# Designs tried in a protein design run: designed miniproteins, single chains, continued (5). Part 55

Each design is a single chain, and the fold is of that chain. pLDDT is the mean over its residues in the fold that is shown.

## One batch from the design tools (miniprotein)

Design m17888
Fold by ESMFold2-Fast:
Structure m17888 (fold): chain A 90 residues (1-90)
Amino acid sequence: SEERAEALAKKVAEEALKDPERVVEELRNTAKYLEEKAKQSKNPELKELYLNASKHFLEAAEYIEKGDKEGAEEHLKEALLDIEQAVELE
């Protein structure tokens, strides 16, 4: 749900304020994992969702490094919505 994605994005962004280096590392690792899932998928729609989620997690990491909590939260929400959509297609 959009409400759940928004709530989780806020929690991750808040955690990044306390430990930005760790959160950035976790987001980049998650992005790599999603790229691997995209490569293994035979469904074009599922591939696109995993690749888009990966891009949004990488963008969120960049915003965290810049100290932009609001920008990070927006990209985290988009990534989580893409993952939710991908899970529904599996």
Scores: mean pLDDT 87

Design m17889
Fold by ESMFold2-Fast:
Order: C-alpha cells, then sequence, then structure tokens
Structure m17889 (fold): chain A 63 residues (1-63)
C-alpha cells in the first residue's frame, strides 16, 4: 500500500542523512583535528529523534 512506500522512503532518507552526518564529521576531523571527538558509551546513544533533528539542522545550515 501507500504506507509501505512512505516507510521505504523514510528509511532511504534516514540512510542518506546518516551518511551525510558521517561525511561532515569526517570532513571536520580532517580539517580541524582539534575538534572534540564524540564519545558514546553503552547507554549514551542519541535517540533517533535527536539524530533526525541534528541531520535536519545540518541540511538547513548547508542550504
Amino acid sequence: GAMARLERQRERVKEIVDSAIKSVADAKAANDPGASALEFREGEDLPVDEVGRLAKEYVDEKK
């Protein structure tokens, strides 16, 4: 149904967004080695909603 197609689009967008975030982090690490590294311990993972918010912020800033 239409909902299945929307779910696939959401998954694809999330994959693209995650890839973009990683690319930005890698670029920042290469350009500014003095930047603080993000250390996530077990149980300190960001929720999916926060990851989505950060990704949207990055996309909006780049535009």
Scores: mean pLDDT 55

Design m17890
Fold by ESMFold2-Fast:
Structure m17890 (fold): chain A 86 residues (1-86)
Amino acid sequence: SELEKLLEEVKKEAKKIIEELKKKKNPSKEEIEKALEELEKLFNKLLEEINRLLTEKGIKLPVGAEEILKELEELKKKYKEEILKV
């Protein structure tokens, strides 16, 4: 589905952000903050595309919109924690 493709793309891009930061043995506070900002923008774009798919195509997901939002928030928190642990 289009939603699954968007989720895969976001996960790949998030992993790239984390891996690039990890390649820097001593990332600066500014580099960490920039990575967090890039992650925020990535997830905001995903939410906009999900809302578009739900509204324009009338896609009824087997999971309620609230459950999808919770899963995205949990995924975002996990990636933020990975960035902060670098």
Scores: mean pLDDT 75

Design m17891
Fold by ESMFold2-Fast:
Structure m17891 (fold): chain A 98 residues (1-98)
Amino acid sequence: SLLDILKETHKILQEVAEMAKDTASLSELVQITMAGGEVSLAIHLVENKAPREVIISVLEGAIGSLKTLYSMSTDPTIQEKIKEAIKLLKKAIELVKK
């Protein structure tokens, strides 16, 4: 389901935060926090049946934060988790659009 994809994405972002906690720059921590908050907001919006346009906008914001984080990251494992999260969020947008 859409919620299952968003919850899995949130779990991946929590794993990224844990892996990065001792090595991330302040700017990386900001992007991690923003992406996590955007996914949490998207879960809340889906559960409350918010307009599709609002959900899509928040998910696009999360993808933007993750793309920025990817460009800052030098850890290949963190980069792969970010790529997985972006793929899941793109799939979520397609499910919202149908």
Scores: mean pLDDT 89

Design m17892
Fold by ESMFold2-Fast:
Structure m17892 (fold): chain A 69 residues (1-69)
Amino acid sequence: SRPTLTVELDKETAKKFVEEYRAILEEVLGRTLSDEELKERMRKELGEEVYKKIEEALKEGKKVTITFE
């Protein structure tokens, strides 16, 4: 069985995660990312379901649970 990792994200944790993800991608690419480019890359790399939960936490201030399989 694949190990499962479950994390709880509130608005603060989700914001920090997105900021850290942006910083890593900007270092790798050697340039600044627009919000649209960041969203597209997060959807592609993390998947639509995980990205939607992060977006809910950011926009609605809702606590969300994300499970990585």
Scores: mean pLDDT 76

Design m17893
Fold by ESMFold2-Fast:
Structure m17893 (fold): chain A 75 residues (1-75)
Amino acid sequence: MKAEIEKKKETTKRVAEELEKNAELLLESSQPNYKEEAEKLIEKMLELAKELRENPLTSSDEIQEKIAEIVEEVL
């Protein structure tokens, strides 16, 4: 049985886990020439992951907007 609230919590948790995993991969593969950009991206990704863990009912639209902002600011 799929409950809307449970589905939202699972989606938000999955996004937070993906952000944390990607941050770890960036930390491991950071090149000297891109270290500052990688560190900034890692910081933003971990901050968003923390926000999503604290607010598991964050809307999909808000998650997408926050990800887009990180991409625009860092990349």
Scores: mean pLDDT 74

Design m17894
Fold by ESMFold2-Fast:
Structure m17894 (fold): chain A 102 residues (1-102)
Amino acid sequence: HHMELVFDFSLEELDSLTPEQRAELARKAYELIKKVIDELREKGLLTPEQAERIKAAVDAAYAAGLPPESIILTAMAELVRAGVDPETALRIGNRILEELKK
């Protein structure tokens, strides 16, 4: 249910944005996620193979024109699939959302 709270917040705030603002947030989310995945790999929390697989899924989501909330969720889902604890994946997703507000 913590994931649902993050989703509700993102969806409500994003509803007021222009298409240009949404596209910029999607680009920022994409770049931040890739940076976070590389940091997790360097800390030994992800193998190089897991990091590449997660980045590939995020690359596909961004290339498909998905909104920033969907790109973040794709990353969180792939982190959980890679064996990252769901609570840790949620904290990573929340950190990305906070960085997008800057």
Scores: mean pLDDT 76

Design m17895
Fold by ESMFold2-Fast:
Structure m17895 (fold): chain A 86 residues (1-86)
Amino acid sequence: AKEEAVKEAIKRIEDAVVAAINGDEALAEKYREQATKLVEEVLGKEVAEKVGELIDKAIEAAKRGDLQSASEYAKQAIELIKKAYE
C-alpha cells in the first residue's frame, strides 16, 4: 500500500542519518537511494528529487557532527513526504 511505502521511506531517511552519524557512508548512501526510490514510486520524481536533496544535506551535516542541522534537514524531508502524500 502507498502508506506502507511512505512509512518505509521515512524509516530509510532516519536509517541514512544514523548510518552517517556512525561513519558508515556506504550504508547511508544505500538507505538514501532506497528512500528516494520509494518516494519516486509513490509521490513522483519531482518530490523524490527534493527529498533526495534534503537527505543529502542531512547526511553532510551528520558527517561533520552537526546533529542539529542533520535532524532539521531529515525532518524537512519527512514533512515534505507527508505533505505530498496528503
Scores: mean pLDDT 87

Design m17896
Fold by ESMFold2-Fast:
Structure m17896 (fold): chain A 56 residues (1-56)
Amino acid sequence: PEEARKRREELLQKIKEAYEKSKGNIDEMAKILGVPKEVLKAELDYLEDRGEIKLK
């Protein structure tokens, strides 16, 4: 569904912002976003594969 895809895009944008703010600290990002670290790690791997972030 288009709405679910758009919601996912917004989540990915928030993850990128949290990544920059936390300098790649996964624990801090998980706390900021309110998501489990396992979910966050999967999304970070996805963003790195796309070349949108570089994991530290």
Scores: mean pLDDT 73

Design m17897
Fold by ESMFold2-Fast:
Structure m17897 (fold): chain A 62 residues (1-62)
Amino acid sequence: MASPEEVAALEAALAGLDNPQMTPEEILKLYAEWKKHYETLSPEEINARYERLRAELEARLA
């Protein structure tokens, strides 16, 4: 099952791909904000979001 950390990492990775000029500090800040948000959601919501973000990341890397 996906964790809040895993979903937050995908959000941060996609943001970095959308703006490659982002600093590591900005990416870490986004990661922390998304992680905090996902810690409040149900496991079902976290898993659904993880699957969607993973598919998006794979599409962008293809």
Scores: mean pLDDT 81

Design m17898
Fold by ESMFold2-Fast:
Structure m17898 (fold): chain A 96 residues (1-96)
Amino acid sequence: MKATIVDVKKVLKDPETGKYLYFVTVRVEGIDPNAPKEEQLKAEREAADKVADYLVNELGVYGAGFFGGTSRPNTVVLLAEGDEEKLKAAVGKTVE
């Protein structure tokens, strides 16, 4: 499966870390549209976990994790905490 970061939106500042929290919108490709809804949701969460891993371990943000689904198929939102310039630079990044 491929997951692409399509948007990063600032939310609020964490007073404990001094860093901002961001909504990171991710588009997921390679999910079978004929699979049961539970299997599709599991695949979306696995894709979100891969993006969170990329953001924390490769990009070096303070933290990232799955936040929720959207009304759009194959689109999920992560919550990430870190540097705005790094997160904005990650828009268009695809992880496999």
Scores: mean pLDDT 81

Design m17899
Fold by ESMFold2-Fast:
Structure m17899 (fold): chain A 55 residues (1-55)
Amino acid sequence: AFEKIKEEGIEMVKNGESMNDVIRKVLEKAKQAGLSGDEVTELLNEVHKTYIEYK
């Protein structure tokens, strides 16, 4: 679940979705998958880092 959500989030960034939309969708997926707060924080950090570096 974690790895799949991370990959989906990164692909959304690469597809040109806004950071706010990507974060919202990733948070929704993480909540549905029952991820911990630490796992959610790690996902958001990876998405944010990818957004900054890919741009």
Scores: mean pLDDT 78

Design m17900
Fold by ESMFold2-Fast:
Structure m17900 (fold): chain A 87 residues (1-87)
Amino acid sequence: MTPEEREALLAEMEASLEVIKYAVLKRTGASKEELLEELDRAIAALERAIEAARRALEAHPSPLVEQELRSAEEAKKILLEEKKKLE
């Protein structure tokens, strides 16, 4: 595994944790303000994961990183729509 692939996978893990935290807050009836704050954190983490994945793919081809990139882009689109519904 290249250093760039490791960075991309660690960034994906961080983004996944923020997405999970948002899901938990939503299911437990957190306030609109708490949900918006966590959505912003999750979206920012997904953007960092997308950037790291793109850098890794420019350095070395990786089917795993390509799959994670697609998943992160899809998750970001979903969370942006969730944010529009709350605003």
Scores: mean pLDDT 85

Design m17901
Fold by ESMFold2-Fast:
Structure m17901 (fold): chain A 65 residues (1-65)
Amino acid sequence: SERLEAAARRLEERFKELGLDASVRAIGGRLVVSVQVKTQEEADRAKALAEEHARETGLEVRLFL
């Protein structure tokens, strides 16, 4: 859906602002995020961002590190 694709693109931009390379896809009514992290700090930031974005959009966000 248009709303899902817009939410996916915005989440990718937010990850880029954190200096993280993430791929976000809209699959089955949810956002699926794949991000490569090198440190626990990066993992914690990725999780926090995914949770915040889910709260803001009302969409389910699945994070794969």
Scores: mean pLDDT 85

Design m17902
Fold by ESMFold2-Fast:
Structure m17902 (fold): chain A 79 residues (1-79)
Amino acid sequence: GISVQLYDARGNLVGSASGDASTPLLDVINQALANSGVPVQLISRVVVGYVGVPDAAVRDAVRAAGLPDGVRVDLVDLS
C-alpha cells in the first residue's frame, strides 16, 4: 500500500490519506490535500510511506498535485 502524510511549516500533521498498490500516488496525494482543509501553499513536507518508489516519480506526483518543487519529500519504508 501507499500512505501520504502532509505537514505544515510548524511541523503539524494537517492531512493524510492511504491507498492500495493499484492507486496512483498522485490520487493519494490529492486525497490527503482534500482531507487537509488548508491551502496547498502551506504544505512544507510530504511523507510517503512506500517501498522502492523512485524519487523522480514522487517529485512528478508532488508537482502534479500543485505542491512546489521546494517541498520536502521523505520516503519511509513501512515494512
Scores: mean pLDDT 76

Design m17903
Fold by ESMFold2-Fast:
Structure m17903 (fold): chain A 67 residues (1-67)
Amino acid sequence: SAAALAAAVATLQREAGLSEAAAREAADILMKGLEEGKPREGAQAVQERFGLAGEVVDRAGVAGLLA
């Protein structure tokens, strides 16, 4: 949903210091992974591509799920 994506983007900007564009790209990968039933694969891809700690990516995913 748009709310889920927005929540993940906001979390990535706040906790990882990503730009809006980078946070949106990371959130798209993360939310798509959740939608396709591949949450671990999506989270790993975001960690590898953006150099983020797993804890930060996990919090962004949770924020998206709760929105």
Scores: mean pLDDT 83

Design m17904
Fold by ESMFold2-Fast:
Structure m17904 (fold): chain A 60 residues (1-60)
Amino acid sequence: GEDELINELISILGKNKADELLDLISRVFSSLDAANELFDLVLEYPEAQPLVEKLLSLKS
């Protein structure tokens, strides 16, 4: 579920970066700026991309 994906994200990025990414995910469908920042962050941490895609599928 979502909690398992969040815990895995924390294990990869650490708590602070995971919280930043989760905030961007919560705003991505309402803000182009958030979508652009999320895209840039995923490019910096490509190992997180599959988890971000799964989290986005739960929010859409």
Scores: mean pLDDT 80

Design m17905
Fold by ESMFold2-Fast:
Structure m17905 (fold): chain A 96 residues (1-96)
Amino acid sequence: MSLYKETAEKRSKEVVETFIKRLIKKGVSEKDARKAGEELYPLVLKTALGEISPEELKKEAFKILSKYVSKKDAEKLAKKIATYAEMARILTQIEL
């Protein structure tokens, strides 16, 4: 296993944990916030690995988040997660 994949996994988990906390702050239960995080993690990881674009992540994250929060909050959170996942991708490339 490459150090690249391990770094991407670590950074992706950090992004997802940040968004779980944001969902809880928005009034989502910890159980539902964790479930949303489980759905988001593979998409964030694919973005960190360069397998999908931040725009595709934003689109898919909006669909997932819209199940848990208002569409307005889902759009804002989807934009932020795409930004954080792109930062994770850049940081993963710099560290390797």
Scores: mean pLDDT 84

Design m17906
Fold by ESMFold2-Fast:
Structure m17906 (fold): chain A 89 residues (1-89)
Amino acid sequence: MAEELRLEGEMYHLAGAVYESLGDYELAKKYYEKSAYYYQKAIEIAPTPAGYSNLSGSYDGLAKALEKLGDLKEAEKYREKAKEYAKLA
């Protein structure tokens, strides 16, 4: 259950990274949002240092995509969340 949610999070994170590398920040945002959602669900079931690190990474990717789209306020919010979860890893 938690492992399956983590794998879904990883799949969406990789999709986000691919679209980011292609300069498609709208799709990068969408897939990083999905990644963070599944990683958060995995942590709710089984909190682990690796799980917190993964969620931090997805929030960082989401923040970068939001910055590129000009949503600086939302980007700062997720940058802060990424830092908080990185401290738990």
Scores: mean pLDDT 87

Design m17907
Fold by ESMFold2-Fast:
Structure m17907 (fold): chain A 95 residues (1-95)
Amino acid sequence: DDYLKEIQELSRRGQEERDRLLAEHPDSLRFVGREGTSSSSNGQTLSTDTRFYEVDGQRVAELTVSAKGEGSYETLLSIVRLLERQGYVVVVRLV
């Protein structure tokens, strides 16, 4: 699945950037909030649990995701790209 590969690559880059920021600024982590969503439509189910935090003022969104059914990864990729456009470093964990 090309969408899954794009999500994995985006997540890898986000994780590397987050880890770099934490290594450079170890005491700068600030928890902001947590949000859970779940949606089921057109035979797909997407459940996300997102932790929002900052490292040295850089916003990070860490998503723990369960994605099932046709088109769920395309929907997830659109969410990830929206968060990146909003200035978040995005990390995705698939479960």
Scores: mean pLDDT 84

Design m17908
Fold by ESMFold2-Fast:
Structure m17908 (fold): chain A 74 residues (1-74)
Amino acid sequence: MKAREAIDKAVEELKKAGYPDEAEEFRKQGETLLEYIELARDVGAADYLEDVFAEGMISRAKELLEKYEKEKKK
């Protein structure tokens, strides 16, 4: 899963769980992080830094997805 998809999925899961405000906040933070990844590409260091930035964003998004989905189950 790409960082963009992970963030979008986390936002949707938050909305489904009944956390629309948190979903919007996470989306905005995710967009900021996505911009940093894009900057790394433009700077010409993307081939090395890209994995670090993408991994961090994906990990955060997946952590939230699993956390909220687990909470819904109980």
Scores: mean pLDDT 66

Design m17909
Fold by ESMFold2-Fast:
Structure m17909 (fold): chain A 103 residues (1-103)
Amino acid sequence: SRPVDEELAKRRKKAVDKILEDLEANKGLSDEEKLKSDHPIAALLAAYRLYKEGKISLEELVELFRKNVPKLEKETRELLLHLLELANAPEEVIEIVREAIEE
């Protein structure tokens, strides 16, 4: 799609890239501090990292996603879905984001 939707997608990607850069720049904050962040994406990425490191269970990851995903704007939920699919995240987590987009 060549029209306005691609320009919107590019802006959203730049916003996500900036959020990821800000998370990397804040290297040194504990994952627990990131989980308490007012930025839901930062909290969700910290939760996913803890899960990948075996520090939290899949059930705990699912609970954190159910709690934080509804706090996101629709466009941010759609971007998060794309990022999780690219990361080959667990289907249980991907489904939570899909359900939130439909609501």
Scores: mean pLDDT 72

Design m17910
Fold by ESMFold2-Fast:
Order: sequence, then structure tokens, then C-alpha cells
Structure m17910 (fold): chain A 100 residues (1-100)
Amino acid sequence: SKEDMLAALEEHIARLRALAAEYAESDPATAQVLELEVILHGRVRQELKTASEEEALALLRRLVDQLRRTRDALVAGGAPEEAVALVDEQIAELEALIAS
């Protein structure tokens, strides 16, 4: 449902912010990638509020594609395993919402 999608994106934003803050001093490159993802998730969440169910599914598919690129960037940059794992969890959760 759209309510489940909104709740998932809110949780994603909170987890991304927390991890970005954790790495701000020790790994600024990883922190920056996660902070950019917070901005994108926030934008998608805002668009989702006025979207139809069909438009909402399209928004989530585009967000999954973007998260896959973020994952590739994290791996290429040698980011900590927990940052890659968080993005993988978020991709799986969004794909489950799309399949429902």
C-alpha cells in the first residue's frame, strides 16, 4: 500500500542518516554517498504523497534502480560492508513492496 511505501521510505531515511553520521569523520566519502541517498529518498517520499498507486510503483522501481547504482558506487569506493548491507536491505524491502 502507499502507506507502507511512505513508512518504508521514512525508515530508510532515518537509517541512512544514522549511518552517514557514524561515518562522517572516519569515511567522509561513504558518508557523502549516504547523504545524497537521503536527499533522493526524501524527494521520492514527497512525490509519493500525491502519486497514484501506479505512479507510486513507478517511483519505487526508479528508486530501486538508483539504489543499485549507489550500491555499485559504495563497492567501487571500498565502503564498509555495513553500508553495502544497508543498501541491499533497502533494495530488497522496496522490491517486496513492488511485488505486493
Scores: mean pLDDT 89

Design m17911
Fold by ESMFold2-Fast:
Structure m17911 (fold): chain A 69 residues (1-69)
Amino acid sequence: SMEEIERIKEHVERSSQAAIAAETDPAKRAALQALRDETLAKLDKASSAEEAREIANEFERRAVALVTA
């Protein structure tokens, strides 16, 4: 539902903001910011809750990879 997509988007907005705030490496912080912007743009185009969950899961995987690089 649209309400579920909105909740997923809010979760990504909050979790990405927290990750950016916690990151001390400016290059990693910039990469997280870009990933956040890309992910939120994809969520704006999501047509189903399933698609939104897949986008959020991809964000989580990529964010972990960026932080652990």
Scores: mean pLDDT 87

Design m17912
Fold by ESMFold2-Fast:
Structure m17912 (fold): chain A 65 residues (1-65)
Amino acid sequence: DGLEIDEKRIKESDPSDPIVQAVKKALDVFREKGLDSKEAKAEALEIFAEILKDETAKELAEALK
């Protein structure tokens, strides 16, 4: 299964939502490296951090604590 939080955002948000785009990119990384890959998980987290920083710097600062 995908990330529960991100799946909820996909259902509630537009396809243009930064979170939806981050999820799609993260899934692409998991498809290339495998879902159980520690490297894939790290890259997915970086994708989310980059997207959130661009749209909501305050939320990113809170999440990184």
Scores: mean pLDDT 59

Design m17913
Fold by ESMFold2-Fast:
Structure m17913 (fold): chain A 109 residues (1-109)
Amino acid sequence: AAARQAAVDEAKTHLVRAHNALAAGDYEAALEHAERALEAGRDDPGVRAAALALRAEALFAQGKYEEAVEAARRALELEPGNTLARRALARALEALGKHDEAAELRAAL
């Protein structure tokens, strides 16, 4: 349906904005756009995985390591090959002192 396509296009626009906000160091804007991408793309697992991976990166940048782990694991449940989510998870686990788990993830990247 045209409405479904419009929702997917809206979600993709928010993914681009989230990525740009992360690159600019605006982690609050990155989280807001990732959340809007999740809302608009709720029926698209690829969009949801991408949005959760961007959420994990933004949470990691804010020092919210446990929340970053949760977001990254959710992204990997939807898309096990998501390299952004794997990298975010490995970095967050390292920051939490879970060095062996982080090393295993980096070796599997």
Scores: mean pLDDT 85

Design m17914
Fold by ESMFold2-Fast:
Structure m17914 (fold): chain A 81 residues (1-81)
Amino acid sequence: MMSEEEIREALRNLFDYLEANGWSLEQMAAAVVWMMRTDFGASDEQLEEARRIVLGWEESTREEAIERLVEIIMRTQKERE
């Protein structure tokens, strides 16, 4: 199971990479949803929540969005145990 800090760092690195390569918020949302589905086995409800978080984030609220995504991923990992 990944720690909260590992997930937080992975999400920051992912968003930095996607923004540097000119990805839109919708493309970033799709990337996060794909990662959560394939790597963490997230439910459709968790994936929908994550997509809404990414689509609603701004540069000034980025850390809040990341913390909300960390919470969802941590819940997903606990549900698999």
Scores: mean pLDDT 76

Design m17915
Fold by ESMFold2-Fast:
Structure m17915 (fold): chain A 96 residues (1-96)
Amino acid sequence: SLVEELRKLFDEVAKLIDDPELQEAIRYIGDLIVKAYTENGEITEEQLERIVKVAKEMVEALKNKDYEKVNKAFQELGRLLPKSVREEIRKRAKEA
């Protein structure tokens, strides 16, 4: 399923990052995306497929240590996220 694919990809991204706080943040973002898709209907299947594609590109860029491509993939991911998910990420950042 796309949900299982997304969870695996975000776990792979987290494992490729040497910062434990960033690892937790990446997994949290993955969980928010899954919730927005499965519970809230705020992400369409087409949007989820695009997010999965960007996550695959991010994993490849991290493995190649191409940090310019990693930054571009993170920016693209941010554009694909619904406002509700972006607000939840901002709330956590302010409370941490």
Scores: mean pLDDT 81

Design m17916
Fold by ESMFold2-Fast:
Structure m17916 (fold): chain A 98 residues (1-98)
Amino acid sequence: MEERVEELIELMKKQVEEDPVVNKSALPALIERIRRAVEMGVPDEVIDKVIELLKSGKITPAGAAMLLEAYALKSEDFEKTLEIVKSIDEAYKKVREK
């Protein structure tokens, strides 16, 4: 658990620092949201999936927090939340477009 959470947090820090759109001041709040979700009983395999999605650029740091929170609150809604997060991320990239 702890090692995976640390990997996710480090990855999130790096991406927030590299992303000009994400306000760096939001990072502590995002980390706290992730820690709360994990404390509520999110399994390691779900954390691993979120790390992979974040590494591949398929979701944002905010999307990672939303996915973990959604799973912690309603585990059955993970896939639906993932599709919503992906849609928001794609729409956001298009608005910043070019």
Scores: mean pLDDT 69

Design m17917
Fold by ESMFold2-Fast:
Structure m17917 (fold): chain A 71 residues (1-71)
Amino acid sequence: MEEAIRAAREAARERGLTLSDDQITALGEAAALQVSGVPLSDEAIRALARHLGLSPRTVRELIEEAAERLR
């Protein structure tokens, strides 16, 4: 989990985004699921986008970037 949180923080930082620790944790959990092969539903992506205050597109891109850092 700590590695996923770090990957999420670096992905957000590369995009110049300021996210809370709670938002970074949620993004890291999503990235860890993606790396584990668990598909995220469109509903889950929309829920995460609301939590982060970002568009669903930006959230999908952040998850992919964080997942890449975890591999």
Scores: mean pLDDT 82

Design m17918
Fold by ESMFold2-Fast:
Structure m17918 (fold): chain A 88 residues (1-88)
Amino acid sequence: LEEIAEQLERIARELEELNRKTRSPYTAAAAFTALETAEAIRNRDFARVRRLREELQRLADEIRTVDRDAESADLVERAVALADQALA
């Protein structure tokens, strides 16, 4: 679980770096949601992890379809996969 939380924090930092160029509210929200997911995992609040996972999936879809930013969307999809691993 700690390793998953650390990977989510790294993804959040990468999303913040990408968002310095893109200035997308969806990418900014995804970075914040990834950090919230890492905290929820550390707190073993798996009900919150499930809700945050759904939010990350929606944000990935918006980044891909509205922003047309495949790089940021792929990172958010990795965050979704990590949340799914924590829930397994």
Scores: mean pLDDT 88

Design m17919
Fold by ESMFold2-Fast:
Structure m17919 (fold): chain A 97 residues (1-97)
Amino acid sequence: MKAEEEKRKRLEFLRRMSQGFQLIADLARARPEDVERVAAALATLLRMIGNFFDDSVRERMEKLAEEARKAADQGRVGAETIAALADEQAAYLDALI
C-alpha cells in the first residue's frame, strides 16, 4: 500500500546514504592526502540528509559539515576525524533502518 511504499522509499534512501558515508570513511583512511576533497564530499552527503529530514536535522547536518571543513584545515591529521565522523553518520543511519 502507499504507506508501505513510502517506508520502502525512505529505507532505500537511508541505505544509500549509509553506504555513501561508509565510502567516505574508507576514502579518508586510504587517501589522507585528499582530505580536502573527501571533506567536501562528506559535507555534500550531510546536506543531502539535512534536506531530506526536518529543519532540526538540517541545522545539525550543517554544523557537522562545518566541523568537517575545519578538520580538512588540519591536513592529514584531519583525515582521521573525517573518517570517524563519516563512520558515526553511517552507524546512525543504519540504526534508523
Scores: mean pLDDT 80

Design m17920
Fold by ESMFold2-Fast:
Structure m17920 (fold): chain A 65 residues (1-65)
Amino acid sequence: SVEEKFERIKAEFERLAQEHPEIADLLRDLINKFEEAIKKYPDKMEELVEQAEETLKKIRENLEK
């Protein structure tokens, strides 16, 4: 489900935060903003989850260099 996908994305943000403590607060703030947006706009959940996934992908690509 979309909900399960979002929980996996949250887990990956937390894993990256643990691996990169220098940006941990930024990563946690970003995923928290997506979570708050989903709570405020549940009818947009699928779109917001896709945006969170794309954000995670871009962060991962930037960390790989």
Scores: mean pLDDT 84

Design m17921
Fold by ESMFold2-Fast:
Structure m17921 (fold): chain A 59 residues (1-59)
Amino acid sequence: TADFAAAVQAKVAELRAQGWEVVDTELRTSGPGRVTVTLTVRNLATGEERVITFETSAD
């Protein structure tokens, strides 16, 4: 189990709870022990699409 994968899954679950569906996921190494996550999400109520970017650590 990779720590960043758990962080991504937790964020996806949070976004789904807020009414957002994740339609695409991109992961990039942003530094030693750090990963930049880019999620393309669609709002289930409005159909709006957004791009959300955050960093997570494998610590």
Scores: mean pLDDT 77

Design m17922
Fold by ESMFold2-Fast:
Structure m17922 (fold): chain A 56 residues (1-56)
Amino acid sequence: SDLATAQAVLAKAVAEGLVTEAERDAVERLIADGRYAEAAQLVEQAMLRAIAQRSR
């Protein structure tokens, strides 16, 4: 469940250019370690930060 969520969020963030290569690498390592919740959280935080920064 968390894995599918993490993969979906990561794919969307990468497609939108909201996640850096360093953040992507960190997320991939978390997924490889079975830390899916942390991976999803990292991607979501990066994406929300980027969107908020661009909005105002």
Scores: mean pLDDT 76

